Designed miniproteins, single chains, continued (2). Designs and how they scored, part 108

Each design is a single chain, and the fold is of that chain. pLDDT is the mean over its residues in the fold that is shown.

## One batch from the design tools (miniprotein)

Design m7990
Fold by ESMFold2-Fast:
Structure m7990 (fold): chain A 61 residues (1-61)
Amino acid sequence: SNLEKAKRLLEEGKPLEAAGYAAQAVIENPDDKEAYRLLAEAFEKLGHPEIAEKVREMAEK
């Protein structure tokens, strides 16, 4: 799944690719808090903590 690919890419140190798969996982299931968590982690690793915080807030709805 896109969620599993995002997890693996984060473990491999590929946050840009991980962000793409995590974003796709959010699109496929907007209620998946884990997908938002992975997307936020990817943005943190890319040096965008403000974007990561906004993504985390979206998961709390």
Scores: mean pLDDT 83

Design m7991
Fold by ESMFold2-Fast:
Structure m7991 (fold): chain A 76 residues (1-76)
Amino acid sequence: AEEKAQTAKDEVVAELAPEIAGVRSRDEAQILAVKAANRTYERALAAGASDEVKIQAANDTAVEVYRAALAHLAAK
């Protein structure tokens, strides 16, 4: 269950890589992080993950996407 939730996170982050690279503001980074978290949650739910695992994977996805987007903004 945790492994499948981690896979969902990794897939979502990879799919959103072009959007992460295209982020132009902190507000866009927040919106993208929420979008990524929701997508990971839905995939983890479909994979049969527990509520705790779904929530954790969604939170981890949001943090990773937000940090990546902010790092991209800082580099520009």
Scores: mean pLDDT 82

Design m7992
Fold by ESMFold2-Fast:
Order: sequence, then C-alpha cells, then structure tokens
Structure m7992 (fold): chain A 60 residues (1-60)
Amino acid sequence: MEAIAADPRNAEAWFEAGLAAAEAGDLLTAGRYLERAVALDPSNERIRAAAEAVGRQVRA
C-alpha cells in the first residue's frame, strides 16, 4: 500500500494479542481481539482463519 492508513499495523497487533489470549486459555478475550483485527484488515486470510478457529471453541 502506498498510503499506510495504520490499519495493517493495528490489525497485526490485535492479531498477536488475540493469539496470546488464546494461548492463555481466555478464548472470549482472544475472540474479541481477533474480531478487532479482522475489522481492521478484513482481507487478511491469516487473521480470518485464526478468528474462525477461536470462534468454533466459543459459542456464538
């Protein structure tokens, strides 16, 4: 991207925080962090895959 709107950097930060929460067993917090990451970078398949995996372990 020629103009960085900060979204990709913020998405990666939320993604890493979500993975850390999932590793700690806090799936609700992990889901919220990954949902934020998806909202900031919805085209990122890696983030979407992680959010879907966590979502399957937490009731909708």
Scores: mean pLDDT 72

Design m7993
Fold by ESMFold2-Fast:
Structure m7993 (fold): chain A 68 residues (1-68)
Amino acid sequence: MIDPEELEREIGLALVEIYTAVALKATPDPEKQARVRAVGDQAMADLEAGKITLEEAIARVKKAFEEA
């Protein structure tokens, strides 16, 4: 069975994916949408590699969306 810590990380990745998908739906500009997607993809990659926390990953996507 998956360890609780690993389960939390997997849930974190899914949450970043959901947040990014919702942000993309709320972004009508194609250039801004591309930027949000790129930040979301990088945040998920960094979270999966253990380089950032879930809170930091979500904050990065939120900032990209707000600055879009």
Scores: mean pLDDT 79

Design m7994
Fold by ESMFold2-Fast:
Structure m7994 (fold): chain A 65 residues (1-65)
Amino acid sequence: SAKAEALMKELEELKEKMPEIEEVRFEGDTVYLKIKPISAEKDTGAALQAIGLAIEYGFSVKLAP
């Protein structure tokens, strides 16, 4: 969908700016995020930004192992 494509583009741009975001995968209405454990502060910040963006677009978020 156009909404998923727009979110994917924004998450890819965020991933380029935040190396803590290792991987982003889409499955239906769910975004799977893999976050590198670099530091608790930076990892949390990256996760919160990605989660907030996905929720704004109406997607669920899960952390990948």
Scores: mean pLDDT 75

Design m7996
Fold by ESMFold2-Fast:
Structure m7996 (fold): chain A 69 residues (1-69)
Amino acid sequence: MEEELEREIQISLGRMYVAIGDLLASRGKYEEAAESYRKAAEIFESAGTEEGKELAEEAREKAREAEEK
């Protein structure tokens, strides 16, 4: 139960960082957006789940796109 709760918290935290990144990108703050997406990817990956792995890959892609701008 504790391990499951920790993973749920990590996924939720990662999603928050993605949302922050999306908001920053919409404001033209691409460097800050990329940093938020990278933090999200690290958190998702640390969750150790298949869902976390997929979300981490998406977050890394968003970071790359933000850095390209």
Scores: mean pLDDT 82

Design m7997
Fold by ESMFold2-Fast:
Structure m7997 (fold): chain A 61 residues (1-61)
Amino acid sequence: MEEAEKYRELGKEYEKEGKYLEAAEYYGKAAELLSKDDPKYMDYQINEGIAALKAAVEKVT
């Protein structure tokens, strides 16, 4: 769905701004719009996980 790609691009923009928590949120929304059978679902989940880890590291450091 085009909406899923749109949310993924928003996640990338927030990540570029250093807003990793918001990036993770939008990557998660993108994944929610895909079927679990969609090969892109895993890629979107990986993007969410990486952004969430960056947000956690930023908060600790």
Scores: mean pLDDT 75

Design m7998
Fold by ESMFold2-Fast:
Structure m7998 (fold): chain A 77 residues (1-77)
Amino acid sequence: SIGEKISETMSELRKLAGEQGPSLIQKLVNAAMSGDQKAIQETIDKMVSLQPTKEQAEKTKKKAQELIKLVQQLQQS
């Protein structure tokens, strides 16, 4: 289900984002649910900026974008 994919993607992001992960992921989900594009972009940029390597930054960006898409898809269902 979409809900299962959201939970899995959130878990993967928590592994990438470290100690600030839970708060940033919650902020990202809230921004996606409200359609706040500025908050979405600022939260992704913050999560990416915390990554120690370009590879981990790219993985974080991809997973964050996937989470947003899944949350928005769930709202349209």
Scores: mean pLDDT 81

Design m7999
Fold by ESMFold2-Fast:
Structure m7999 (fold): chain A 92 residues (1-92)
Amino acid sequence: SAAKEQADAYIGKGQQAYLAGDLDKAIEYYQKALEIDPNNAGALYGLGQVYKEQGKYDEAIKLYRKAAELAEKTDPESAEFLRKKAEEIEKE
């Protein structure tokens, strides 16, 4: 759908901003993706990575766990990966 394509485009821009070290811009793009699709696991994961890099561990854990829950029915392997990412932060 057009909405999915638009959300995916914002996720791509968020990833580019994150790799460039522009965390504020990355957050803006991931939030725009979530405005289109609030349950977009990719956008939730991307936002979680940015918050982890900022030291916002509680927020990152919540985002990873929400992304895992959403991925469980369609991609159980990605859901398990996301749960492990949250657990890794909690153990530190």
Scores: mean pLDDT 86

Design m8000
Fold by ESMFold2-Fast:
Structure m8000 (fold): chain A 101 residues (1-101)
Amino acid sequence: REEDIEALARVAGAVAAQHAASRVTLYAYDANYNLVESRVVHSAEEAEELTRRWLREGRSVRVVSEDAGGETTEFELSLSLPPRPTKLGGDTNRLHASALG
């Protein structure tokens, strides 16, 4: 699992480096998806170190980048396969026709 942790930490660092002019925040979640800790990172190095530490502790990490225009980009990093990162929408009986589908 050390290889996986290092790879994911490097991804977090690369994301932070690409968004160096943006505000990058890392969120740590436990196994039950409870938010345990959040931190604003100033550098790719900090993002990599925090991600590595949290993954080693069995947490999942969410990287959120917000640019000067307010556009937000999110990345989820986990040692486990993500359940379904595509949509968060619950099962509805088509309550809203304007919803997708």
Scores: mean pLDDT 67

